Designed miniproteins, single chains. Designs and how they scored, part 45

Each design is a single chain, and the fold is of that chain. pLDDT is the mean over its residues in the fold that is shown.

## One batch from the design tools (miniprotein)

Design m1553
Fold by ESMFold2-Fast:
Structure m1553 (fold): chain A 74 residues (1-74)
Amino acid sequence: MRPTEDEFMARFDERLAQFVAENRDAPIEEQKKKLEELSKEFLKEGKQLDLSSATLARMIARVTDALIQMKLHA
């Protein structure tokens, strides 16, 4: 069954927040690689759940935003 957009985003946001916190001390280049790999993993799951392209795009945007924030604060 398809989760709501809010439910999916809440779960994704929680994992991203944890990932950002755990990788805050890592070099930015490493952080970028790790986030890219994480994004690919979640895209795979999103396709299995038959999520809309809009939801998938928002997921990618969240990863990109997290990377930018890590760079700004690192």
Scores: mean pLDDT 72

Design m1554
Fold by ESMFold2-Fast:
Structure m1554 (fold): chain A 89 residues (1-89)
Amino acid sequence: STEEKIEELKKKAEEVVEEMKTQSSEEQKEKIEEFFKELLEVMKSLSKEDQEEALSVAFNLFYELAKDNPELRAFIAKLGGKLYEEIEK
């Protein structure tokens, strides 16, 4: 179900965030990029309303991780923009 897919994404995002706390900036970028690729594939199977919810959850988690890291924040914003463009068109 859609609810299960969103719940699984939340769990995966939380696990990635926890793993990244001990990783280098380069490793963090690789993990984030991999996660957003998986997110895009899941998003294609969701309704537009559920897509927006899933994106919001993922971005909020990564934004908190990158709150005091301007480079990582910029990278997340760039990936988010690309992902949003892919699902809006």
Scores: mean pLDDT 76

Design m1555
Fold by ESMFold2-Fast:
Structure m1555 (fold): chain A 98 residues (1-98)
Amino acid sequence: SLMERAEELLKEAEAYVERAEELLKKAQEEKDPQKQEELLTEAMLYASTAMVLADTAKLLAEKAGGDEDLIKRAEEVKARAQKVLDEAMKGLEEVKKQ
């Protein structure tokens, strides 16, 4: 069903955003500027993927009758992904100053 597919995509989005947050934390603890840039770039990629998956889950949930809890969870994943993107962008600017 569309709802089952939406739930599967949302779980995948949650896993991707969790990995993005882990990569961002590792980048913040990294002392080598090149490795820090690589970790920040990977964090952005995982966060961007989480956002696409969450958007797709939201669209499928809306088509299936608008499960408000699933839509809310998808928006929470998108907010977390945006925070990673914002913090990773700032981190990349700081790496360029080092």
Scores: mean pLDDT 90

Design m1556
Fold by ESMFold2-Fast:
Structure m1556 (fold): chain A 86 residues (1-86)
Amino acid sequence: PTHTALVSIPVDGVDTSGLSRDKRIQAGNDISDRLNQIPGIISAKVLSIHDGVVHLEITLEADPAVYDRFRQEAPVIIRDVVQSYL
């Protein structure tokens, strides 16, 4: 079984106000690509990046281990990608 959720992840330690519209789109695509590489993630879509928060639609396997992996890895991936565009 799979679950789909809307998730909002703060970008800790990074000021996102420096991102242009084009950079937000590029960062969103890169975040989606990297999150889709996490085992058990079926799809990841970045909906928006604003006010220091990344908003996502995630579909993943309904397994506590997959949820724990996502919670641990997603904030690091998001921060790394956003920082690379600043």
Scores: mean pLDDT 84

Design m1557
Fold by ESMFold2-Fast:
Structure m1557 (fold): chain A 100 residues (1-100)
Amino acid sequence: SKEALEKLLEVIERTIEKLREAAKANDEVAFRETLREAALEIVNIYNENKDDSEVVELTNRALEVLKEAQEVLEKTGDVAKAYELAEKGFEEIKEEIKEK
């Protein structure tokens, strides 16, 4: 649904901003908490829209971006690197949503 995609877009945009702030502060705790909060919101969108294949695909991709960012952070401790990965992945999803 358009409403679900708009909600996902809002979550992505808010998350990018919060991750950027945490990365600028080199605040690993804030960065990890932001990833966790975003994952919860995206899972809720997924659960409310399981019959919408487009929403399911985009929410799964968003969750994979969060997982990859968390793995980079756990392996390297590099908040800036984790942020760059998350921003790139989320901007790709954001662009796809806006084309609809």
Scores: mean pLDDT 88

Design m1558
Fold by ESMFold2-Fast:
Structure m1558 (fold): chain A 86 residues (1-86)
Amino acid sequence: ATLEEVRALIARLRELIPETSEAARAEKIALYRRAAALIERYVPTDDVPLSELTPLQREALELGLELGRLASQAALAEGEALAALA
């Protein structure tokens, strides 16, 4: 199913969070962009109450929140590495 692909992308991204190589950074960006694009297909564009979301839309929103959390963790790890060089 479509959200299984998103879950797989998020799992791979999570594995790469501590990796700071150029190859790992490129892969993290690609994984993030692909997962975000897939999630957008399921997130409603209208002001829909959370109680009226379909199970699929609710899971997509939850995966979107997790993706955002992982992006923040990746940015913090990168920022800490750059700060150590200053």
Scores: mean pLDDT 74

Design m1559
Fold by ESMFold2-Fast:
Structure m1559 (fold): chain A 70 residues (1-70)
Amino acid sequence: DPRVEVARLLGEAIRAREAGDEARAREYGKQAVEMAKTTGAEKLAEEAVRAILEGDFETAERLGVQVVLA
């Protein structure tokens, strides 16, 4: 399911960001947004990536759940 894969990629981006690897977090975020285009969840994925890069992991996790439900 592409929606579950988007959520997985967002989770990888969160882990990379928490580890201080911003470049890796951005790469996983790009992959998540690209895949989300196929599910109609592109906007939610973009907002989740922004939250991850801002260090707002609570918002990112909430948006990841919404991607699965989209």
Scores: mean pLDDT 84

Design m1560
Fold by ESMFold2-Fast:
Structure m1560 (fold): chain A 65 residues (1-65)
Amino acid sequence: GRELYRRLARHELVTEYGISEEEADRAIEFVEEKEDAEEGAAYLTREFGIPRESALGIARAVLAG
């Protein structure tokens, strides 16, 4: 469900991209609020420098939950 995908996205943001747990939670909330994978991916790329393909995958995972 949503909680599982949110937890997986948070783990990836913290572990792979070195984002703090607080920043990862804030980023996930932004993606969920936008309800648009492209807008969510653009935010992740702009704020954290995550490559577009990876950011899109994370945004899609968050929105799929």
Scores: mean pLDDT 81

Design m1561
Fold by ESMFold2-Fast:
Structure m1561 (fold): chain A 73 residues (1-73)
Amino acid sequence: KEAEIRKLAREAERAIEAGDFEKARELAMQLYDMGAYEEASDLLAKTAEALKERDPKRAAVLQQLADVLRAKA
């Protein structure tokens, strides 16, 4: 449901702001499982951006996943 998708997206944004990138990824994948590909893609891209200076290899993998999910939206 749209309300649940919006709630999970907000929780994922807060996780990124808190530096909890594992939780942000898990919430983005929950959105993917619900068919919210655009929201999942956006959150994975934001997580990748936050990681790109600390872990560029992991950031690249997350960005690639975000691009794949966006293609499904």
Scores: mean pLDDT 80

Design m1562
Fold by ESMFold2-Fast:
Structure m1562 (fold): chain A 73 residues (1-73)
Amino acid sequence: SDEDRAKAEAALAQGEKALAAGDYDTALGHYIAAAWEYQRLGDEEGLRRALAALGRVYEAQGRHALAAAWRAT
């Protein structure tokens, strides 16, 4: 639905703000929420963006090996 898409987009935006602030745990929470919403919507491009964003958080935390595995899902 439009409401679910708006939630996913809002979650991506909140994740981006948290990542920019160095709040990695908060960024992960928002990006995971976005990934779930996009998956439920069947929005493949949205899901890819959310998973890529999760990879960026793990890269920023220095957990590069985990980021590679997460991006593959």
Scores: mean pLDDT 82

Design m1563
Fold by ESMFold2-Fast:
Structure m1563 (fold): chain A 72 residues (1-72)
Amino acid sequence: SREESLAAAEEAIERIKEIQKENPELDELGAEAAEGMALIAGGVGIVAEDAEFAREMNEKIVKNAEEGRFKL
């Protein structure tokens, strides 16, 4: 549902914020990029009626943030 896709994005954004507090490798721009991608994944899940896609993509985005892959 739309609510499930949005919830997946919101959960990912909160997790990214926590990672940023403790990980100096995730700078402000990297955190903003990760949060933007989380919102895009949620939006795609809404348009495609695919909440599972939104969840899977947001889980990957969070893991990439934890691994420092959003470094500019």
Scores: mean pLDDT 78

Design m1564
Fold by ESMFold2-Fast:
Structure m1564 (fold): chain A 64 residues (1-64)
Amino acid sequence: MKLSEEEFDDEVLYALTLIKVAIALKNKDYESAIKWLQEGIERIKNPDLRKELEELLAEVKKKM
């Protein structure tokens, strides 16, 4: 089975995005957190999951 990020389900991409963002926020790396949130928003097609990432992106930007 050949897996790439483009073949992942939206739920898997969402989970991976949250993990990356959580690590960046723990390290106070807000720039990387914003980058990974933006990449998640672009790749995820589910509108509810995209909205959750957009709301999280707005909250992270307020902390910069």
Scores: mean pLDDT 77

Design m1565
Fold by ESMFold2-Fast:
Structure m1565 (fold): chain A 93 residues (1-93)
Amino acid sequence: MDEKKRRAIELVESMARAIEQLDEETKEEIRETVAEDYALLELGENPDPEELKRLAEEIREELKTPREIAIAIVAVTYRALGEEELAEFILEL
């Protein structure tokens, strides 16, 4: 396996374990925040508020487990850093 992809998987698994240890209130706050950040990154700097809310809601519904939340956080981070291929790989986990 590619070393960069292996390290990305290790990061996802480590983050998922950390999220699992948090209380439900904190998990929900992280879930909502990352869903909004993902939607904002997808739509750009000045998205329509209704479209942003709709996309964030759709993403939030997909983030059901600590691992799914970790995948979204890591993928959003890599995409923001310009690591598009790695972000796409992580989203397929």
Scores: mean pLDDT 81

Design m1566
Fold by ESMFold2-Fast:
Structure m1566 (fold): chain A 61 residues (1-61)
Amino acid sequence: SAAEREEALRYGRVAIDLAKEKGEWDEEVKRLFRYALAHDVDPAETYKVDPEEARRFVESL
């Protein structure tokens, strides 16, 4: 669980950065973003995403 969470957060950050650069959010990023939220982690803080972008993305889950 802890190792899985750490792996997901690390990979999630890279995936989020790539998706943001492309201007697209793919299903893998969505899954990892949701995983972070399920583990009581702020995706905006962890993935260094704009809070408004993070909120909009979460609403699309």
Scores: mean pLDDT 62

Design m1567
Fold by ESMFold2-Fast:
Structure m1567 (fold): chain A 86 residues (1-86)
Amino acid sequence: MSREAVLLLVAGQILMIAAILEKNIEDVLRAFEVLKEAVKKFKEAGDEEGAKEAIEVAKKMAEKAKEAIPEAAKEIDEALEEVEKA
């Protein structure tokens, strides 16, 4: 398991939770960039299951972010697509 990928996944989740609580779309989008890097690092390590778990985390976070900031749903969906394509 890639330690770097796991640390990025944890960091992305922490940033996302904080951003959602503050309703800060800029930080939500930054959190998706961190989650995208986590997916890339899992794939580079050959950890396909870790990459899938990171994508599923991103999907769950996208739903929570859209619930908290519905006016940003399009930007959140676009950020999630970038994570899934990583």
Scores: mean pLDDT 87

Design m1568
Fold by ESMFold2-Fast:
Structure m1568 (fold): chain A 68 residues (1-68)
Amino acid sequence: SSELEQLINELLEAIENNDGKRVKELVEKLHTEYGVDGEKLEKLLVQYKLGLISKEEFIKRVKELAKE
């Protein structure tokens, strides 16, 4: 749980820093280690970038994807 949340926070930081290489690495790690679907995660990233969801809501929804 804590490790998953740390990865999600690192992903948010990479997005805010426009670090596309790091974003890709963290998306792949979330998929391989936690089973987070990349297409669903990308949709959440778009919603976050557009200001449609908060950081807290983004973290919550990514954690829900990891349970699938």
Scores: mean pLDDT 85

Design m1569
Fold by ESMFold2-Fast:
Structure m1569 (fold): chain A 84 residues (1-84)
Amino acid sequence: MEKEKLKKEAELAKTLAQSYQGAAKSANDAYEENKKLAEEAERKDKELGQIYYDRAKQMEDAAKANTEKAKEYEKKAKELEEKL
């Protein structure tokens, strides 16, 4: 019974880690896109360029936060599996 609970918690932690990893990749893709848009807009309109840079920074922060959460859940899943 206790081992079955640990197995379910480990599987949930793995699912959450995978979900956060996906979110981090999505945020990183948005970061790269907004960075390119900022560089292109900056040459013609500095204010528009700044808006895209601000969005890129938000996406970079989101990617970092989601990557950290993914690592936390990967570690938790591993610790739970080691108890099985």
Scores: mean pLDDT 85

Design m1570
Fold by ESMFold2-Fast:
Structure m1570 (fold): chain A 75 residues (1-75)
Amino acid sequence: MEAKLKRAEELLKLGALLMLEGRYEEALRSFQEAVDLAPDSPVAASAARGAAIAAEKLGRHELAREYRELADKIE
């Protein structure tokens, strides 16, 4: 569990860096993997919010809505 949380935190940080570089597709993948590794955690909530923003940047409005709803459920 702890090792998965650490990896999820690393992916959350990578996703944030990729967002700063405008690499939204890669950022979305990193955030999605972080959610998958540590579901129902504060890391997953933050990663789901990041995924929603990345999805909006890519014009994937429905996916963005799904990730916003997921983040709200975790919090």
Scores: mean pLDDT 85

Design m1571
Fold by ESMFold2-Fast:
Structure m1571 (fold): chain A 70 residues (1-70)
Amino acid sequence: MDPLTRLLVALIRASESEEEALAAVEAVLKDVPKGTVTEADIEAVVREARARGFSEEAIERIRRLMEERK
């Protein structure tokens, strides 16, 4: 797992709420250039969010943010 995906997964695991996790993910991805994220990275982060019990709306927001950096 690359360092960016590892960081995003760790932020999702450490967050006390879905809103906190989304804010942290958005803050990290804001400074990430396009072409940095792969489909495998997106699926790994989405899988972790599902395991944490996040809503489908939050999962789609995470996917959309990461797709913009693909």
Scores: mean pLDDT 82

Design m1572
Fold by ESMFold2-Fast:
Structure m1572 (fold): chain A 73 residues (1-73)
Amino acid sequence: MADIRATLLEAEGYVDRGELEKARQLLIEKMGLSEEDADRYVERLQEARTLPPVERHRKRREIIADIVAKKEA
């Protein structure tokens, strides 16, 4: 089982460093997401970085829930 939260936190770290391609590739490889979905989640993580810590944590939780729902389908 992929630890979705741990993988998302790792991707967030890449986004934090401006390594968007590495973040996208990580989501594709470890989460099995399409390039389109991975790009959208990278964009959402970039937006989350501009938010206060509490809101950023909420945004991350929303992304995790969305990814879990997609993996069920």
Scores: mean pLDDT 78

Design m1573
Fold by ESMFold2-Fast:
Structure m1573 (fold): chain A 90 residues (1-90)
Amino acid sequence: KELEEAIEKAQRLVDEARKNLSDPEQARKLVEEAFAVLEKIRPLLLQSTDPELIEKAIRVARGVAALASTLGDYELQRKALELIRELRKA
């Protein structure tokens, strides 16, 4: 499924960012790319009736929020937390 593949891509980007925290600029790019993937599929996620896909997307968004906080990107952290809130409400 296209949504599942996109979520898996975003998760891989988050995992790679965690491994590259010694290079903050590279880690930041990876986290931003992961969030961009989630934002692109956001309308489809909000329409999804698949709770497993929503849970996976929330997990990725939590990873983005945590890494953004670690990297001092509080704007990205805020956006990721907003996405989590919307996905939980849907």
Scores: mean pLDDT 85

Design m1574
Fold by ESMFold2-Fast:
Structure m1574 (fold): chain A 67 residues (1-67)
Amino acid sequence: TLSDEQIEERLAIVIDYVVKEYGLEKTKENLEAIKDDIFTLFVALFDVPEEDHERVRERLEEYIASI
């Protein structure tokens, strides 16, 4: 189980990787457009259990809202 701090730290890394791979600028609009891709990749990469999926979604939305 990942703590909220670990989710935040790892989301930042995954987001930076995905925007670089897609050739996008890290803007709120671009992140909203690829939000489902980021979530799916994060869950697969860290083998996030289904019970923690909502926490990952909430943290991702908070991250995007902070930009």
Scores: mean pLDDT 85

Design m1575
Fold by ESMFold2-Fast:
Structure m1575 (fold): chain A 92 residues (1-92)
Amino acid sequence: MEETIEALKRALKLAREAGDTVTAKVLEQALKIVEEIKKAGYLSPEQRFELEVAIGMLGIALAVSKLIGAPEEVLKAVEEAIRALEAFLASH
């Protein structure tokens, strides 16, 4: 859980610095949901679905960012955030 929050925060900071507002908004929403799960100690079916949608949207955003030549640091951070979210859902 802490690793997921840290990965999302890193990706969000780099996406914001790069001016990628769409990726930043998806990361903000995913971070909010993960932090709500941490506080509640429970993952609802609705939260699971929302995080699955966020993973899909981040995957599309990553593909677009690669096509337009976004900085490697941003691409790596978003890939790590996706993996952290997938691992989080797989363990819950």
Scores: mean pLDDT 84

Design m1576
Fold by ESMFold2-Fast:
Structure m1576 (fold): chain A 99 residues (1-99)
Amino acid sequence: LKEKVDELARETKEALEYARSLGNKELELQAKITAAELLAKLAAEAVKEGADPEEVFRETARALETMGIDPEKAREIARLAVEGREEEAAELAREAIRE
Protein backbone atom coordinates (compact mmCIF):
# COMPACT_ATOMS: atom_id res chain seq x y z
CA LEU A 1 0.00 0.00 0.00
CA LYS A 2 2.63 2.60 1.06
CA GLU A 3 4.59 2.05 -2.16
CA LYS A 4 1.51 2.56 -4.35
CA VAL A 5 0.41 5.57 -2.31
CA ASP A 6 3.88 7.15 -2.55
CA GLU A 7 3.97 6.52 -6.32
CA LEU A 8 0.56 8.15 -6.80
CA ALA A 9 1.63 11.17 -4.71
CA ARG A 10 4.80 11.56 -6.81
CA GLU A 11 2.89 11.28 -10.10
CA THR A 12 0.37 13.83 -8.82
CA LYS A 13 3.15 16.34 -8.04
CA GLU A 14 4.55 15.87 -11.56
CA ALA A 15 1.11 16.36 -13.12
CA LEU A 16 0.51 19.48 -11.01
CA GLU A 17 3.87 20.99 -12.05
CA TYR A 18 3.00 20.33 -15.69
CA ALA A 19 -0.48 21.86 -15.35
CA ARG A 20 1.01 24.92 -13.61
CA SER A 21 3.53 25.34 -16.44
CA LEU A 22 0.53 25.55 -18.80
CA GLY A 23 -1.28 28.03 -16.53
CA ASN A 24 -4.30 25.71 -16.54
CA LYS A 25 -5.94 25.89 -13.10
CA GLU A 26 -8.78 23.53 -14.09
CA LEU A 27 -6.25 20.86 -15.11
CA GLU A 28 -4.53 21.27 -11.72
CA LEU A 29 -7.84 20.71 -9.92
CA GLN A 30 -8.71 17.69 -12.08
CA ALA A 31 -5.30 16.10 -11.39
CA LYS A 32 -5.77 16.51 -7.63
CA ILE A 33 -9.34 15.17 -7.73
CA THR A 34 -8.34 12.12 -9.78
CA ALA A 35 -5.44 11.32 -7.43
CA ALA A 36 -7.63 11.69 -4.32
CA GLU A 37 -10.31 9.42 -5.81
CA LEU A 38 -7.68 6.78 -6.65
CA LEU A 39 -6.28 7.01 -3.11
CA ALA A 40 -9.74 6.45 -1.61
CA LYS A 41 -10.23 3.42 -3.87
CA LEU A 42 -6.78 1.98 -3.01
CA ALA A 43 -7.43 2.46 0.71
CA ALA A 44 -10.83 0.73 0.57
CA GLU A 45 -9.43 -2.17 -1.50
CA ALA A 46 -6.42 -2.61 0.83
CA VAL A 47 -8.62 -2.89 3.93
CA LYS A 48 -10.98 -5.29 2.12
CA GLU A 49 -7.94 -7.47 1.27
CA GLY A 50 -6.86 -7.62 4.93
CA ALA A 51 -4.48 -4.69 5.36
CA ASP A 52 -4.30 -3.04 8.80
CA PRO A 53 -6.98 -0.30 8.84
CA GLU A 54 -4.85 1.98 11.07
CA GLU A 55 -1.86 1.75 8.72
CA VAL A 56 -4.06 2.36 5.67
CA PHE A 57 -5.65 5.36 7.43
CA ARG A 58 -2.25 6.90 8.27
CA GLU A 59 -0.78 6.41 4.78
CA THR A 60 -3.90 7.69 3.01
CA ALA A 61 -4.23 10.79 5.22
CA ARG A 62 -0.51 11.55 4.75
CA ALA A 63 -0.78 11.31 0.96
CA LEU A 64 -3.87 13.55 0.86
CA GLU A 65 -2.12 16.15 3.05
CA THR A 66 0.87 16.02 0.66
CA MET A 67 -1.52 16.96 -2.17
CA GLY A 68 -2.54 20.10 -0.27
CA ILE A 69 -5.74 18.92 1.37
CA ASP A 70 -6.40 20.30 4.86
CA PRO A 71 -5.20 17.79 7.53
CA GLU A 72 -8.62 17.57 9.20
CA LYS A 73 -10.40 16.88 5.90
CA ALA A 74 -7.64 14.48 4.81
CA ARG A 75 -8.28 12.44 7.97
CA GLU A 76 -12.07 12.44 7.34
CA ILE A 77 -11.56 11.24 3.76
CA ALA A 78 -9.13 8.51 4.91
CA ARG A 79 -11.56 7.35 7.62
CA LEU A 80 -14.47 7.07 5.17
CA ALA A 81 -12.29 5.07 2.76
CA VAL A 82 -11.09 2.71 5.51
CA GLU A 83 -14.72 2.16 6.56
CA GLY A 84 -15.46 1.03 2.99
CA ARG A 85 -17.38 4.21 2.20
CA GLU A 86 -15.28 4.78 -0.92
CA GLU A 87 -17.81 6.87 -2.85
CA GLU A 88 -18.40 9.23 0.09
CA ALA A 89 -14.63 9.56 0.56
CA ALA A 90 -14.21 10.49 -3.13
CA GLU A 91 -17.05 13.03 -2.92
CA LEU A 92 -15.56 14.72 0.16
CA ALA A 93 -12.16 14.81 -1.59
CA ARG A 94 -13.70 16.60 -4.58
CA GLU A 95 -15.30 19.17 -2.26
CA ALA A 96 -12.11 19.74 -0.25
CA ILE A 97 -9.99 20.26 -3.38
CA ARG A 98 -12.46 22.69 -4.99
CA GLU A 99 -12.29 24.97 -1.90
Scores: mean pLDDT 77

Design m1577
Fold by ESMFold2-Fast:
Order: structure tokens, then C-alpha cells, then sequence
Structure m1577 (fold): chain A 57 residues (1-57)
């Protein structure tokens, strides 16, 4: 499950480098990072990522 999340983040990174990343891809990347931050109990990262996600929605 964690490996699948990292693969998805890498796919979005490659799309961003190619200039083909959509707003939906960016939102998905933020959601995946937020899930990882919650799993690791990184409160500052959680707070930052939640603010970014609200700004994108």
C-alpha cells in the first residue's frame, strides 16, 4: 500500500516535469502526502498539507 502511494507520487512528478500534470493530479499528490504524514504523525506536515488541499479545492 505505501509502495503504491510512492509510485503514484513518482508518476505525478514525471507528469509535472513533462508539463502534463493536471490540477487533479496535484490534488491527488497532496492527498497521498497527507495520508503518509498522518500515518507518521507529522502534525506540522498534516496542517500544511490540509491548508494546501483546501486552497486547491
Amino acid sequence: MEEEKLKKLEEIRQKALAGTASNEDIIEAVKIRLEIAKEKNLQNSIDGLERILKALE
Scores: mean pLDDT 77

Design m1578
Fold by ESMFold2-Fast:
Structure m1578 (fold): chain A 78 residues (1-78)
Amino acid sequence: MLLGTIKITFEDGTDLDKKEKEIQKVVTSQGNGDAKITKVGDNSLEVTVNATKLDAVAEALKKLPGVKSIEVIKPDLL
């Protein structure tokens, strides 16, 4: 099954552990189940979700406080 990745960059000094919990709640609310979340920098997380849920999850994640940018990476764009 195809997976997509969402890269989220937060403002410097953001508590990434709290943001991981907020991201999991958003992902679950969109019907994806638990997502794989990876720290890729001091202020950036990558979230791996089902490609069919990618756009809905990305749109919901944009509403989180402290988000500086969101990048959606589709499997065919890598």
Scores: mean pLDDT 77

Design m1579
Fold by ESMFold2-Fast:
Structure m1579 (fold): chain A 75 residues (1-75)
Amino acid sequence: MEVEKIRELARELERRLERRLGPEVAAGVGTALYGLMLNVDTTDIDGAVKLLERRFGPEAGEEVRRGLEEFKRWR
């Protein structure tokens, strides 16, 4: 999978997060989401999502899970 395509998808999801949860949450979650898409592994994903939920709240974790599900369907 092309790194540029993953970056574009992560940026689009970050923009959606910004509109819903604000720019601070979007910046942090968007960066983490990009990293997760580059290194997709079920165990690592669950741990990272729990960390994001702890820092930014359950809505941020839900959006990351949704984005990763879409990414997996795209693969």
Scores: mean pLDDT 70

Design m1580
Fold by ESMFold2-Fast:
Structure m1580 (fold): chain A 76 residues (1-76)
Amino acid sequence: SEEEEKKRILELYQSMLDYLLQKARDEGMPEEKIAELEKVRQELIDKLTQLINDNAPLEEIYKVINEGLEKIAEIL
């Protein structure tokens, strides 16, 4: 179902972003950049959670994911 797909998307991005953040810490990324990554990660997860709770369409969810990933790419 679409609801199960949304839940899987949230779980996937939580895991991927946690892995990315841990890798950045392990590789000695500056604390300032780590803090920026943590902020963008949290904002993305919070926004995705809100959209899923509001039963937003998948199109809006993917748009938010793309915007969040672009912000992460700018920090890296």
Scores: mean pLDDT 85

Design m1581
Fold by ESMFold2-Fast:
Order: sequence, then C-alpha cells, then structure tokens
Structure m1581 (fold): chain A 81 residues (1-81)
Amino acid sequence: MEEFLKKAREEGRKILREQMEKDVASLEKIYGKEKAEAARLLMEPLLDEVSPSAFARYRKALTRVMNMTEEEAKELIEKKK
C-alpha cells in the first residue's frame, strides 16, 4: 500500500510539474518573465503535495499571478530569493 501511494505521488508530481512548465511558458509569452518566475516560485512548492487541495491551491496561485502587476511580481521574486 505504501509503495502504491509513493508511485501515485510521483506520477502526480510529474504531471503537475509538466503542467506548471506549460503554464509558466504561456505566462512568459503573455505577461513577461517576471510574472512567469513569480508563478514558478508560488507553484513549485505545491508539487510535493499531490491532493485535490494542492491542485486547488495551484490554480489559485496561477490566478493570483495573472492578476498581479509586473511590480508585484518583481517584489515577490526578490522576497523569495
């Protein structure tokens, strides 16, 4: 049972990471590098938790970045580094 949960978590993380990379690439094309980097910083910690709650928080993080200004994105990057 533990082995199956670990494999499911690993597959979930891989799928979510691939989705994150696609979302980040799309954000960079539309909104620029700063928003793309801010999105990565907010979403990457969520990859370690594979649950419906984590997916909901991922979606909220993506929406937050889309709604922030370029200056807010730069401040978030500086604060996280």
Scores: mean pLDDT 74

Design m1582
Fold by ESMFold2-Fast:
Structure m1582 (fold): chain A 73 residues (1-73)
Amino acid sequence: DQSVIDELRKILEGLDDETLEKLKQAIRDGYITAEELSKKAGLSPETAKKVSEILGKNIRDYGDALRLVEEAI
């Protein structure tokens, strides 16, 4: 869904390349909760919560979560 990708892009647009790579790695390792994304990728608690909520509502599995994030960046 393009609207989900566009929403993720807006949330992720302020993050540097290092943080985005850490986010992708965290998802590959199976971490998608707000607390996990904040700790593993260095996202702010607010950003981690938004990302986690969007992924939790729109994915079938962790591979789909990674695809959505990669298409957003």
Scores: mean pLDDT 79

Design m1583
Fold by ESMFold2-Fast:
Structure m1583 (fold): chain A 55 residues (1-55)
Amino acid sequence: MPSLAELFAAIFSDPAAARALSARARALQLPTPKSHEELQAMLRDLLTEHHAALS
């Protein structure tokens, strides 16, 4: 099965960003997305947290 890092790399051009977000998803015990819709939902939530942390 593709890892979270591989799925995120398909969305991001920056592998470091993909790895950071996949590590956060793993820390939150989020399941590996099974579809594009699930992946987009996870990314939306993770990016919201990331931007909140930077603000």
Scores: mean pLDDT 67

Design m1584
Fold by ESMFold2-Fast:
Structure m1584 (fold): chain A 107 residues (1-107)
Amino acid sequence: MEEKIKEIEKFAKEKEEELKTNENAFIEAIIAMAELIEKYRELGLEDELNESAVRTALVASEAIKEGIKEGLPPVEILERAIEALEEAGLPQGAIETLRKQKEELKK
């Protein structure tokens, strides 16, 4: 168990450092969060995760990945994530966070 927690911590720190050098840091942070969730599942630690937060991160990450695959600009990618969260009935706080980041990208 302790060794698995250390592996998760190492993975999270590695992703955090990658985000510091990325121009699309917020979009990459959502993808990294989904990858961290998958790492928890791989190690059998999924029960330690909040189910609503897990679903929110995975839904947003899938919409973001599809937008990247289609070659959409960051603003449009975030709009896809917002729509996916709204369609899935996920928490308004997460949707508001993405809308705020979309506004920052337009500046």
Scores: mean pLDDT 71

Design m1585
Fold by ESMFold2-Fast:
Structure m1585 (fold): chain A 71 residues (1-71)
Amino acid sequence: MSIEEQLRLAAELFGLEASDERIREVAEWIEKWLKENNLYEPKVKGDLIELAIRHRFDVEKTEKEARKRYG
């Protein structure tokens, strides 16, 4: 399951309103950030997905929290 698919499923399960474009933007940001920081561990990917869900798919808020935890 891709990051985008995981975020979409979470939005449906938790009743979160988000456009397909917003979910894609967040998924692309997570994939880019993981690649640029060489963080390929499943736990880190899971944590970033959780942060994206927690922040209602807001890229800037997700990035700020990710930098605080892993930056």
Scores: mean pLDDT 80

Design m1586
Fold by ESMFold2-Fast:
Structure m1586 (fold): chain A 59 residues (1-59)
Amino acid sequence: MQEKLLQEAVAFCKENPEKDFTIKEFCEHKGLNVEALCKELKLDPNKSIEALVIRLLCQ
């Protein structure tokens, strides 16, 4: 399971609560492959990082 990814995404949101970051921006900051991650999770890279957190919590 992607527990480490979930923890990193939640930490990023907590550090940047006033900013609406996209999944793509989060992945670029962490050096993650945006295309591979979004394909696996069936997410749009232009969606809010909150969508990533919700998706990971529902798995």
Scores: mean pLDDT 77

Design m1587
Fold by ESMFold2-Fast:
Structure m1587 (fold): chain A 71 residues (1-71)
Amino acid sequence: SLQDQLQQTQLQRGIYQIVADSSQYVIDRMLSNPNANQDFLAQNQEDYQLTQQQYSELQTQIDELQQQLQS
């Protein structure tokens, strides 16, 4: 059902939110450390961007499902 699809997609978005929050925390700590490994920082920033893209795709799916349920 559309309700089941919405619930499943919301759970997946929640997982990506946790991953994004954890990555942001690590990046912020590395940015506050002048001796942080710059290659590792760059890799974490790239991974964070990819996580944000996945989050945005799931958010779009949630918005579409919610619109269908309100119609």
Scores: mean pLDDT 86

Design m1588
Fold by ESMFold2-Fast:
Structure m1588 (fold): chain A 88 residues (1-88)
Amino acid sequence: DINDAIQAGRNGDIDYMRQLARNGQSTAVLSGIRSAIDDGNNDTAIQSTRTAIRTGTLTDDDLQSLIDHARDNGQLDTVRQLQQLLQS
């Protein structure tokens, strides 16, 4: 559920987050990625977002929302890596 995804994002549980993305769980994976960004779990946020974009689970608009969220949190490395996913 969404709460499990949020906790996975906070804990940096990349495998669980990527599984949500592969299973098309768009709301859960988006919430978990936002949580990973909030907690500074850059690798979890980037890996999960890449999988979710590749599988079509998240849209370019979702990706832009994540870029804006990372920017608001001052996580410039995360912003740069997410922007590369959008520009590819």
Scores: mean pLDDT 85

